# Ledger of designs, part 112: designed miniproteins, single chains, continued (2)

Each design is a single chain, and the fold is of that chain. pLDDT is the mean over its residues in the fold that is shown.

## One batch from the design tools (miniprotein)

Design m7887
Fold by ESMFold2-Fast:
Structure m7887 (fold): chain A 100 residues (1-100)
Amino acid sequence: MTPEEIVAEVEAALPEAEAEIARLAETDPERAENARRLAEAARKVAEALKEGDEERIKEVYKELLEEVAKRAIAKAEKAGDEEKVKEIKELYEKHLKEIE
C-alpha cells in the first residue's frame, strides 16, 4: 500500500466508522469507546503520512498498533479465548520492537 492509498482509505472510512461508533454507543458503550480510539489513531497516521514526517509516522503507527491490539484483546476476552489474548500480546510486542 502506498501512503496516498492509506490516507485515502482512512479518510473514506472515518465517516462510516463515526456512524458505527454512534450506533454501538447505544448498545455497547465499551466497544464504541474502543472503536473511537482506533479511528482517532488511524486519523493521526493519515495526518502524519500527509506531512511526510518519518519520526511522527513511527510514533502514530505505534499508537495505532496499540489500539488494534486492545480491540483484538477485548474481542478474545469476551470470547473466553485466553490463548488468543496471549498470542495477540506477543504479536504486538514483536511488531513494536520491529518499528523501534
Scores: mean pLDDT 76

Design m7888
Fold by ESMFold2-Fast:
Structure m7888 (fold): chain A 66 residues (1-66)
Amino acid sequence: GAVTAELAELVRRAAVEAYRAGKSGPEAGEEASKAASELGLKHAKDVTPADGEAAVAAANDALAEL
């Protein structure tokens, strides 16, 4: 859904920004996880925990290519 797509994009952005700031892959993953959690709290009715976990996993996979 739209909320899930927005969450995925924001999580991806957070991960990429952390990586460009010189954080390690695990640290970038943690920043992405924080972003997903905060967005999940805002949209608890529209976003499942599984959607947040999937977005974080996708962001971590994308960061591994950088």
Scores: mean pLDDT 63

Design m7889
Fold by ESMFold2-Fast:
Structure m7889 (fold): chain A 80 residues (1-80)
Amino acid sequence: MKITVVGEDGKKVELDVDEDMSVEELVELIKEKFGLSDEEAQLILDFLTSRGVHTVGDLIVGTDGVIDVGKILKAAKEYK
């Protein structure tokens, strides 16, 4: 299944993932593709789990299959 990840600079990356893939595994793939820090990866994981996302299948139900990393990181940095 394909999902779209958008970085802070608007860079888009498609990931081909299984519906049964855990959100933790998904976030690790995003970290590798975008060169994110452990802190940034944790912020994304916390965001997704707060929305009830535990697998890639849950992500499609909750987010239309799009993860905007730039928006998540900006919001998290403003709150801290």
Scores: mean pLDDT 74

Design m7890
Fold by ESMFold2-Fast:
Structure m7890 (fold): chain A 76 residues (1-76)
Amino acid sequence: DDEEQRLLAEIQALSRQLAAATDPAEIRALAAQLEAKYTQLTQLRISQSSSESRRAALQTAEEIYKIGLAEDVRLA
């Protein structure tokens, strides 16, 4: 989350610089940097999705274990 917020802030700063730029070479350089930052944002979101899925799976496994333990008591 903090990393995504920082990356979004960087994208916004570059966008403001691009809007103020009048030199074609500077515009080209800023556009390339923005493309790189958007690529990083995409990778970060993919990583977050995978991380959250893993966290949810671990919590589900723990709950299943607890349910199994309760069922063992019920069947005794």
Scores: mean pLDDT 70

Design m7891
Fold by ESMFold2-Fast:
Structure m7891 (fold): chain A 74 residues (1-74)
Amino acid sequence: SPEEHQESIVLAQLTVERGSVYVAQRLMDTGNPQQQAQARQMMDDVLRRLEELRREFPQFAERIDREIERARRS
């Protein structure tokens, strides 16, 4: 169905963004101020893309909002 195709697109994007969050968390673990600044920028970019995804697919807003909250807690 069209909804199943849209869900697959959203889940694929969420998987990519989770990977980016993981990389940002690793950079934060270095304790270096420059690397921490890079990690913060990466996290800001992830949050921006997730908010764009939420706007594009409002029917999946609840699932996307859970990912946004997870990223914000990182």
Scores: mean pLDDT 86

Design m7892
Fold by ESMFold2-Fast:
Structure m7892 (fold): chain A 64 residues (1-64)
Amino acid sequence: SDAAIQARKARYAELLAELVPQFQKIVEEYKTKKGLDEFDARREAVREMQGKLDELLAQIEEEL
C-alpha cells in the first residue's frame, strides 16, 4: 500500500540521516587519533564501515 511505501521511505531517510554523522565521527577520529588528512581519513572510514554497511542495510530491511 502507499502508506507502507511512505513509512518505508521515512524510516530509510531517518537511518540515512544517522549514517552521515557516524561516518563523520569515524573520519574525525582518524584525523585526531591517527593524524590522517581528510582524504586518507575518509578512505579509512569507508574501509572500516564496509563490513558494517551490509549489516546496517539488513537491519533497515528487517525493520521495514
Scores: mean pLDDT 75

Design m7893
Fold by ESMFold2-Fast:
Structure m7893 (fold): chain A 97 residues (1-97)
Amino acid sequence: SAAEERAARRFERELELLAQQAEDAIKTIEEEIARLESRSMDPREKQLLTELQNLRAELRSLLAKLKEHRDDREVQEQLYQEIVAVLNRVQELLREG
């Protein structure tokens, strides 16, 4: 139906925006990692570095899966929710750092 076609196009646009947000988050994480590595790290900063490295790896993995599953709507919807969850963890971690 026309409504289903509109919903599909809206979801595709939302996926593109989310993928861009994830790429921007990866860049922010990489800048913070570089900042931390530019000086001597205390144990808290070393823990933050490890958490940032893990979140970067998770986002990269999810974006790669999204690219591989372009024709699988169910997988794309699951990946969308997983990317949102990781982005929320990134925001909380960077707010506390």
Scores: mean pLDDT 87

Design m7894
Fold by ESMFold2-Fast:
Structure m7894 (fold): chain A 112 residues (1-112)
Amino acid sequence: MEKARRLAELLARAAEAAREGSGAVEYMERAVELAVELASEENKPDVEALGEAAVEAVRRAEEGDREEAAEELAEAAAQLRGIASLVPPEAAKALEAAAEEFAEIAKELGAE
């Protein structure tokens, strides 16, 4: 419960930072660390791999132009949905909510 709430907080801050175009990488890295902790031992390697991809997508979004940012944030949303399938239900809800926010930001940037 407590770790799932912290995950939701970090993901919300990552989404806010992504809208501003800077500072999202650090929040995403911390969110991925918590998602790995919450995953079963069997799922930890897959969560780490998807999490690394999500962090890199957010980093590329910050470095790219508006069109590249839209594509990369849509990719980050897809990676977060992947992680949601590998963690407990409370954490999965936080990751799914964050994926929806990242997808909306991508649409706002013109990725429709």
Scores: mean pLDDT 86

Design m7895
Fold by ESMFold2-Fast:
Structure m7895 (fold): chain A 53 residues (1-53)
Amino acid sequence: SRAEVLAREYERAADYAQKQADRLRDTDPDLAERYRAIAERNRARARRYRELA
């Protein structure tokens, strides 16, 4: 379904953002925090779409 496709896309976006946050944690903590927020937001969206799938 479209909802499942969107859920997977948001999950991949969240995973990417989390990896960027982890990579930048020691060199750019402010940017790392921004990526962490993006990851959390995308995971929330993914869960919402999975509830519709």
Scores: mean pLDDT 87

Design m7896
Fold by ESMFold2-Fast:
Structure m7896 (fold): chain A 55 residues (1-55)
Amino acid sequence: SAAERAAAIQEIARRVKEKIDELMKENPDASLTEIGVEAQKLAEELRAEADARLA
């Protein structure tokens, strides 16, 4: 449903933001590019998982 897709998008956004914060805390010397790549990988994984669950 549209509501389920909206909820999935919000959850993905939240988890990606939390991952960015975690990476910055764990690796203060990490480049913004490295952080961005890891965040993108997580976003792709979460999106694929949501797509599988939502049809």
Scores: mean pLDDT 82

Design m7897
Fold by ESMFold2-Fast:
Structure m7897 (fold): chain A 92 residues (1-92)
Amino acid sequence: AELAEAAREMAVLQIRGEATGDQELLERAKEIGKAVQERLASLSGEERRAALAAYLRGLAEGIREAAREGLLDEEEAAEAVAALEARAAAAE
C-alpha cells in the first residue's frame, strides 16, 4: 500500500515537473524514487515481488492521474499504463 502510493506520487510529480519545468517537483520525485528504490532493495523473494507489483501499479495510477489533468497524451498514457499493469501481473 505505501509503495503504491509513493510510486503514484513520484510519477505525478515527475510528469508535472517535466510539463511545467518546475525543478522543485522534479527534485521531490527523485527523493521519493530514491526512498522507493532503497526499500525495494531491502526486500527479497516473494516480499520483493509483491512490493515491485505494488510499485508498478502505483506508477500506472500516477500516469492515469496526470493524463486526467491533461499533462500527457491519452494514447501514450494508455500504452504506458498497459505496460506497467502487465509487468505488475508478471511480478506476482
Scores: mean pLDDT 85

Design m7898
Fold by ESMFold2-Fast:
Structure m7898 (fold): chain A 100 residues (1-100)
Amino acid sequence: SDMQRKIIDLTDKYKSKYDQGDFIGMDDYFSEFMKTRIQYMVKNNIPPTPQEIQFGKSLSQFMQTMFDPTATVDQVKSTYQQYRDSGRQMMDDVVNQIKS
């Protein structure tokens, strides 16, 4: 479908920008990916994948750490890295599911 092709294209663009260290372009593609994926899931009654669930947990942990006044800088860095890694893994998993 058009949404599936858009998800694949956005993932490729995100990974390219991630590898180049272009964080502004990376975040724009990630936001558009999430918007497109959520619309696709809602429209087609698709449950989240295990990798999407893991991403949600990583995002939640990062947000909790960012707003915790007792959190260390190392904890913020660790949860941020887990959030970014799980996001990239989730995008790859979604693309693989679409291509299968």
Scores: mean pLDDT 81

Design m7899
Fold by ESMFold2-Fast:
Structure m7899 (fold): chain A 70 residues (1-70)
Amino acid sequence: MAEREELRKRLEEELRALRAQAEATTDPDVLRQIYEQLLSLAKEAEERGLQDIAEEARELAVEVIEKIAA
């Protein structure tokens, strides 16, 4: 249905934006904000049955936390 397609597109666009921000910064405070946003996006995607987006967001969150720890 169109509403689910629009939601999926929005979450995919948000995930792409967060990935680009994570790649563009080395600031730990900014990376922590991105991490929190990714966890929120993963939860929303999971609640909406979009498990593929939720998994991608969680994988990126792990990459972000590792970048903070490095």
Scores: mean pLDDT 83

Design m7900
Fold by ESMFold2-Fast:
Structure m7900 (fold): chain A 116 residues (1-116)
Amino acid sequence: SLEEELLAGEPVSLDEIAKHEKEIREKYGVDPRLAAALLLVGGFPLSIKSIEAVAKRLSEKPDKAFQFVALIAYATGLTPEEVLRLLNQGIPGLRELQARIQGRKSVRDKLLELLS
């Protein structure tokens, strides 16, 4: 299942994810920081496998790009523009997004629906 894919792999730090950003971007043509942010707001562990699973599904769903950003905005209480600004700041931006995650209902379920 998709949920099993997002739970797969060895959990790693945001700093470890940064070392793989170029490879993931080149392989899937998507922002690996967006993939990481979606896993964080969904309450999924970060692993190279979970990042790649999200990145692959993001590459297959370019028509849903704004909905993914809007889900992060909903989960954090930020605007979509603030989410995009933080993603562009790299790992410091991801840490700020993580610090702002609110216990908002249905974020995980909505992420799974959007990625399916």
Scores: mean pLDDT 87

Design m7901
Fold by ESMFold2-Fast:
Structure m7901 (fold): chain A 74 residues (1-74)
Amino acid sequence: MKDLVRKVRFFPRSPEEAAELGRVTRELLEAIDKGDYKTAVELLQRLLSLVERYGGEGIDDLKKALEIAQKKAE
């Protein structure tokens, strides 16, 4: 799951976009490391929304990570 998140490539157009993507990604990886999959689901949904707005590659990898996190949160 962390490998799927790390495969995502972001193309931020501003320092502000880069900072937000970096913060959400860091919080997501921390949630996964703690086994907090409920928080990981929320952060993955937010990260998907940001990637769709700012642009990036690996959206399918993020969707797969979200499915895994949802299953682990059950």
Scores: mean pLDDT 80

Design m7902
Fold by ESMFold2-Fast:
Structure m7902 (fold): chain A 66 residues (1-66)
Amino acid sequence: AAAVEAEVARTEAMMDGVGKQALELIKDKTPEEQAQAKANIDKGKALSVEDTRADGEARLAAEQAA
């Protein structure tokens, strides 16, 4: 459904923006810190996207049931 995909896309765009800023901030840090930050950003994005999709799908199911 377009509504769920729109919410997921919005979450992805927001997380990508935050991740890009965070990576720029740590550009002068050690390779280990950069790798750890990238891993944390990727995990955070995946969890946020999954949560957004699950919530959107639940709301869509409720709308279709009504």
Scores: mean pLDDT 79

Design m7903
Fold by ESMFold2-Fast:
Structure m7903 (fold): chain A 85 residues (1-85)
Amino acid sequence: LTPEQQREADLAIAELAMIIAAHYAKPGETITLTFPFEFSEEEMKALEERFTGVRSPVRPDLVVKDVKIENLDEPGYTKVTITVG
């Protein structure tokens, strides 16, 4: 993979993992994910905005209330916290 293709793959993996995590959550629960790759501030903001307010098609009463994305002190790691309600 080129560096650009790898970055697109990393974003897609993060997006899919967030969808899966939200599916396993109960209303009011918080799920934390850690990814072994780093996102730009712009990419983190885009993911946060895209997922906040999303409803599950199989559980339409379940909505993503909040998404918080943080780069960790160790380079190459990103933490994602999803709150569902």
Scores: mean pLDDT 74

Design m7904
Fold by ESMFold2-Fast:
Structure m7904 (fold): chain A 73 residues (1-73)
Amino acid sequence: TITGTPAEVLAEAEKTGNEDLVIDAVLAQMEAAFAKKLPDAKVGETLATLTSKSGTFTIKRTEDGIEVTYVPK
């Protein structure tokens, strides 16, 4: 399980060297778009759950913006 910023999730995905995890990291990059598009979302609310063949990304609204949690398979 990885919980952090898009940059942290991307770094961990690249660390594994798995192509699927690189694709998953691209999904984490969408966090910036979600932050701009969904500013009215409540703290703790789940904005999206994205499932890949290597794991699941959960994007939640936090007090400081958006947090991405990645749970590898």
Scores: mean pLDDT 61

Design m7905
Fold by ESMFold2-Fast:
Structure m7905 (fold): chain A 108 residues (1-108)
Amino acid sequence: GYGKKLSEIGVKVEKDENKKKSYSKAPELTELLAKRIEEADKSGDPLERDIAVSFTYMSSSIFEIAAKNTKDPELKEAALELSRALREAGEAADKGDVKKAVELLKEA
């Protein structure tokens, strides 16, 4: 998925060790977001759902900012692809389509 692609590129091209570690966590982040959306849905708590959706949108914004700040064109494209996938997943969850949101995050 996009998280794995971003992780592979980020670890290869990034020179800052802290940024390398952050990029290596991208696949774990997409899995964590999927789990949080599923758990929020199972809880039936609207606040838990709003938190899970907000965290998904925040994660999308983080990768969009990373894309704007990188000088590497391959890393920029991979970060934008992941950002878009996370945004689409957040929008699906926000509309109540939990199944679609989780599928999009697992494909990311």
Scores: mean pLDDT 84

Design m7906
Fold by ESMFold2-Fast:
Structure m7906 (fold): chain A 91 residues (1-91)
Amino acid sequence: SEAREGFEKYMAKHGVEMTEEREKEIEEARERLLANPMDKAVAEEVIERFEERAKKGDLEAEEVVSFAHMFLAIEKLIEENEEKKRLLELL
């Protein structure tokens, strides 16, 4: 809930108005990302769902897509670290 309030304050600060429908949709996407951090499939689903809206200038969709990309970037870093660890073990 605090994460939601922080996100809404961030969006409002940048002049983005949230309708009840858009707020619910963004909130559900955010909750899915937070509940399934590092789940590549969930992050990719969120990107596919909101990417077109983000490209059309929907700042709310752009923020959710950015969050999903952040989760994918973190998972990629974990995968890269696991590969480095695996290579070290083959020493």
Scores: mean pLDDT 65

Design m7907
Fold by ESMFold2-Fast:
Structure m7907 (fold): chain A 87 residues (1-87)
Amino acid sequence: SEEEKLLLELLEKLRELLPELPADVAARMQGMLDEAERALREGRIEEAKRLLDQLQMFLAHEGQLRNPAALARAEALAREFNKRLAE
């Protein structure tokens, strides 16, 4: 579906940013991305969307405490796709 394609694209782009993030943030984000990918593989698209919403909230909170450009890009990307999926 269109939503599945958008979710997969978002997951790929977020994984590309992992090496640029602080190690602790990257580890937590990796876990959330793995869970979202598992949900998508199992056809649980609404659960994958909820996991990505939680990721956006996590990245927003970390962004308030830290100012790495990669973290800001990851948050913006997650926000963009969540808006697109809500349409």
Scores: mean pLDDT 77

Design m7908
Fold by ESMFold2-Fast:
Structure m7908 (fold): chain A 56 residues (1-56)
Amino acid sequence: PPAHPEPYPVEVVYYDEDGRPHTERREMTQPELSEWVRAHQPEWEARGWTRPRPPP
């Protein structure tokens, strides 16, 4: 298909060796984002992936 591999800004979360979440802004294509999630999802789950708390 005539899809341009256009990167778009995304914020990705990863955990350091101290188990603290870091947010990094990257420009990623959809395949790159899929690879990132696939590579990091097991670590996120093992380290207790938590959702942001909604405002009161």
Scores: mean pLDDT 64

Design m7909
Fold by ESMFold2-Fast:
Structure m7909 (fold): chain A 81 residues (1-81)
Amino acid sequence: PIVFNKLHEKVFKISEPQLEEIAAELGLKKTTIRELAKKIEAFEKENNAPLSGENLEKLKASLNPKQRILLDYLLTGETNT
């Protein structure tokens, strides 16, 4: 299993071409990816804790469906897994 606290690193350290490829595969806009990255950063800063368990559930509840699909992809490398 992927450690949830690595999600922040994956989102922010993905290269521009990789972001474009992921967006194309998932049918998402690059702006959706940037918005998710900002939400993750703000959420971690606000809660002073890495994304795990209850914090991850709270984040998911604040996301729109497209952002949730991207989050799941980044956590598992697959959509809806």
Scores: mean pLDDT 64

Design m7910
Fold by ESMFold2-Fast:
Structure m7910 (fold): chain A 68 residues (1-68)
Amino acid sequence: EAYANLALIYTELGKPVEALKELNEALKLNPNYAEAYNNVAAKLEELGKVSLAEHVRQQAKANGIEVI
């Protein structure tokens, strides 16, 4: 939970590398944490980083996580 929240904050600050680091920590605790993937991808799209958002969704799909 805390790591996923930090990932969203870093994404809003325009720090996608730091955001992905916090997301990876959340996923080490629960690899099926679909909320974290979806929230980060949605925020990246809002920031205009569409290619990074798509990359995050592709990684989620590769790990068997359902993404919309």
Scores: mean pLDDT 69

Design m7911
Fold by ESMFold2-Fast:
Structure m7911 (fold): chain A 92 residues (1-92)
Amino acid sequence: MDAGIQAASLPGSNEVRAVLAGVLDGASREDLLQTARAAGLSMQNSPYTGLSPEDFVEEARKLGIPEELIEAIRKAADEFLEKSKGVIKLVK
């Protein structure tokens, strides 16, 4: 049964899968928060993360990820966007 849970079977990017695997494996809250922040930054910094923050929140909630980790992802993503507005200029 342990062999049935693989990173490739979990939704989202590598960072999101690490959070999911950590929650299922009982990783420390500190490690989970670090991974969650990395996932949030990746989702906002890269257009190729696979999931929007809103889609991740819904998916993560269905998978049993604690709300604390979901909030950490959202905050990291929002802070990154705010800081990036002065550095990155979007081309339309």
Scores: mean pLDDT 57

Design m7912
Fold by ESMFold2-Fast:
Structure m7912 (fold): chain A 65 residues (1-65)
Amino acid sequence: SKEEELLKKIEEIMSKASGEEVEVELRDGEFVIYLKSGSIEAEAAAGMAMIYASVEGYSARVELL
């Protein structure tokens, strides 16, 4: 599905940018991106991922673990 493809893509973008394994979940129509630590790269990637999801018609948010 479109949601599954988008989830996979967001996860890939975040993992590559942060240099760590990042968990992304779809909850009640919203993507939740879990970050273990904030770096400039991770924050920028999260911002881009949220914009990307928004362009595709979905909401996204970031949660710090």
Scores: mean pLDDT 77

Design m7913
Fold by ESMFold2-Fast:
Structure m7913 (fold): chain A 93 residues (1-93)
Amino acid sequence: MSEEAKKLLLRAIGLLLQAIGLLEELELLYKKDPEKYKDLLEEAKKLFEEARRLYREFFRALEEGNLEKAEELLAKMEEILDKLKELLKEAKK
């Protein structure tokens, strides 16, 4: 159980770090062309705040030993990361 919890925690941290990187890339695009990227950046910020909320719930589930709940929350975090990747892809077209 402790090894499984550690693996889930490392995955969750990795997802948050990726989300931070994608958000920073969008912020750099916004600085170059604010009119074009303002709405995409606002959308990305909302998704990132949702990911942060899911991470807090995930950490609580791990502390309670509820690995099933933690895995569900991790999957939702992965969905948020995929949405962030799609926003950045849309920005680069």
Scores: mean pLDDT 85

Design m7914
Fold by ESMFold2-Fast:
Structure m7914 (fold): chain A 64 residues (1-64)
Amino acid sequence: AAIDVAKAAALANTGDPDLLSLAAKAAIMLANAGDVASAKAVTAAIAKTNPATAAAVSKIIAAA
């Protein structure tokens, strides 16, 4: 849902590694639910704070 995407993006925009991990999990769950566009948006937000984590998430999404 749009609210889940907004929450995940907000978590990704923090310097907290635990919150970044939750954002990464949310992106993967969105992709598994078929919402690839929202998953990509969350992954892009993660890339602004941690590009290495974003690359790993993108690979998982591509495999889903």
Scores: mean pLDDT 69

Design m7915
Fold by ESMFold2-Fast:
Structure m7915 (fold): chain A 66 residues (1-66)
Amino acid sequence: AEEIERAREKAIAAIEKLVAAGDLEGARLALQIAEKDLRNLGKQLGKEDVAEREIERIREHYERAV
């Protein structure tokens, strides 16, 4: 659970930095990578529901940032 939350925090920070730099394509790619990484982590930890919830948080943050 904590590992998934930390991954979400890192993903949001990376996306915000890319958006602030005007790199919208990089931000989109970072979102895609984060979704894949969190789904894999959730599957490994048996916390797929937590991973899906945190992915939605990343998506919401991305939508507000762009």
Scores: mean pLDDT 83

Design m7916
Fold by ESMFold2-Fast:
Order: sequence, then structure tokens, then C-alpha cells
Structure m7916 (fold): chain A 66 residues (1-66)
Amino acid sequence: SGEEVLAAQREGIELGKRLATEKGLSPQEAMKEVRKDLLARGYDETAAEAGAFAAGVAAIRARQEK
């Protein structure tokens, strides 16, 4: 549902930022970990992809864009 996609995106932003700042993960690594986490939590593939993409963008921003 649209609510599930929005929830996954919000989770992805927070997780992506933390993975980049606390664990030093690259945007691609953050996306992989967030997709895995969201799928494990029962999000569907569409929501997990949306959350993973949001995590990648958040990780780029947190690392200070070049």
C-alpha cells in the first residue's frame, strides 16, 4: 500500500543516515543493508526498494556530497 511505501521510505532515510555516519558505509552498502532489513521486517519488494533508494540518497547527503 502507499502507507507501507511511505513508512519504508522514512525508515530508509533514518537507517541510511545512521549506517553512513555511525558505520561509515557507502551509499551502495547502505542501500543493500536497508533493503535486507526491510524485507526481513515483512515489507514487500516495492516498499523495500523505495526504502533502499531513500537510504542511498540519505547516505550520500550524510557523507557530504562531493
Scores: mean pLDDT 83

Design m7917
Fold by ESMFold2-Fast:
Structure m7917 (fold): chain A 72 residues (1-72)
Amino acid sequence: MVEKLKELIDELLKSEKEEVKEELIEYAKELYPEEYARELERAKAISPSEEMLEKLREASALRLVLSYVLEQ
């Protein structure tokens, strides 16, 4: 799993494709469901813009997945 997550992060950084972003978000939800939910609620409370909310959603997922990969 860790190697697949590293590949997804690399692809996201190179291509920024929506399907890669969504896959990364699904992994973040699976690995840290409670923390991801809390981050989303905070983002919604702070950022009224849909564009900003989407960027924060992506950033939170990336942070959680990186934490999992680096702290295993």
Scores: mean pLDDT 74

Design m7918
Fold by ESMFold2-Fast:
Structure m7918 (fold): chain A 98 residues (1-98)
Amino acid sequence: MTTEEIEARYKALSEEQKKKLEELKKRRKALLEQYANGETREIRVELFKLEIEYVAMLLGLDEETVERLLKLAEESIEEAARELETIVTGEKVELPAG
């Protein structure tokens, strides 16, 4: 995904959603600085949860899907990543109904 595509999606968001994304970016930066001082599974899970929330805001995922992915990330980051990948690729591939 290009910077231009991200910018276009960002412009399509409401002002409230844009503010939420800026807060998520700030939280991610703080966690990345904490991660640099010591890698833990807990920090990795939190970073992945922020990634899920960020992607959800950009793609307009429903709250139930976001909650499910966040819960799955606590159990298995790898399974949550697979589910997120499926959602992203599923939106990209409109299977012709035929």
Scores: mean pLDDT 71

Design m7919
Fold by ESMFold2-Fast:
Structure m7919 (fold): chain A 107 residues (1-107)
Amino acid sequence: MKSIDELLEELRKEIEADPLVTEKQKAWMNELLDAARASEDVEERKALIEQLLAKYHIFLTFEVINEGEKNNLSDEELEKKLTEVYQRVNRIEEIAREIFAKLDEEA
């Protein structure tokens, strides 16, 4: 089984590898990951990870909408990009679920 530190690193790698996330957005999310790693409070760690998930979903959704408006994307192209956002969010949520399960085992 992966440790919490290994799962946090896996979460970081998924975010860093996402081409839809800007460098500034990656920096903000990495600050949340660093805070979660440094915290000794299970509830605080969960809250920081939940905040990360919320930011990731919001950032990807708004970037797709803004790109669509800026580039005059068709409805079909926009739907395809939004489907990719849902797939990215689900992947990050799966890693976070494993972290939450580990945190619950340590509590």
Scores: mean pLDDT 79

Design m7920
Fold by ESMFold2-Fast:
Structure m7920 (fold): chain A 96 residues (1-96)
Amino acid sequence: SELEKKLEEIEELLEKAREALKQDKIEEAIEYLDKAALLIGELPVSKEVHEEIVNTIQQQIGKIKDAYLSGKSLKEPLESLIKTLEEIVEKLRKLL
């Protein structure tokens, strides 16, 4: 299905983000996560599901911004965002 194919693409981007983060390539990890978030926005899901996803992602982005503005490491909040997006993908797979 279209949803299944997009979820697979998102999972590949999340794996690339995790590998980049493991290598301390923070900017590269952010680029993969941005791409994953854009694909999530294109998912053929209901408005209600989309709003729940957006709210969850916005909370994680807030933590990343707080760390950035405070001069703290972005590694932990980026790992948290990867985990959050993985959980979203898993939940969406259960709706198939």
Scores: mean pLDDT 84

Design m7921
Fold by ESMFold2-Fast:
Structure m7921 (fold): chain A 100 residues (1-100)
Amino acid sequence: SMWESLSEEEREEIVARRLLEEIRRRARELREQALTDPSNSEDARRAAEALYRLVSGEASAEEALEEARRRGDRAAEAAVRILRALEEGDVEALRAIMRA
């Protein structure tokens, strides 16, 4: 019943934080798998490293977004926007991105 005592905004912030933590954990796992599995291509390893650097804060979201746009990589562009919305706790922005 602690959940029921929270405001809608507080509940949305908790969900966004948990999603961001899960994304960071999965990005770390994917990076480790890409580095340890010799069947993975250099492109897969590079993509996993880039994602890990973005979610760990080692890379700028703005720089990653510009790079994705230059490559015409719509999936990468969407991923950067989703990560930014989660970091800001902006669940409504996340929903808008997923509807586009």
Scores: mean pLDDT 68

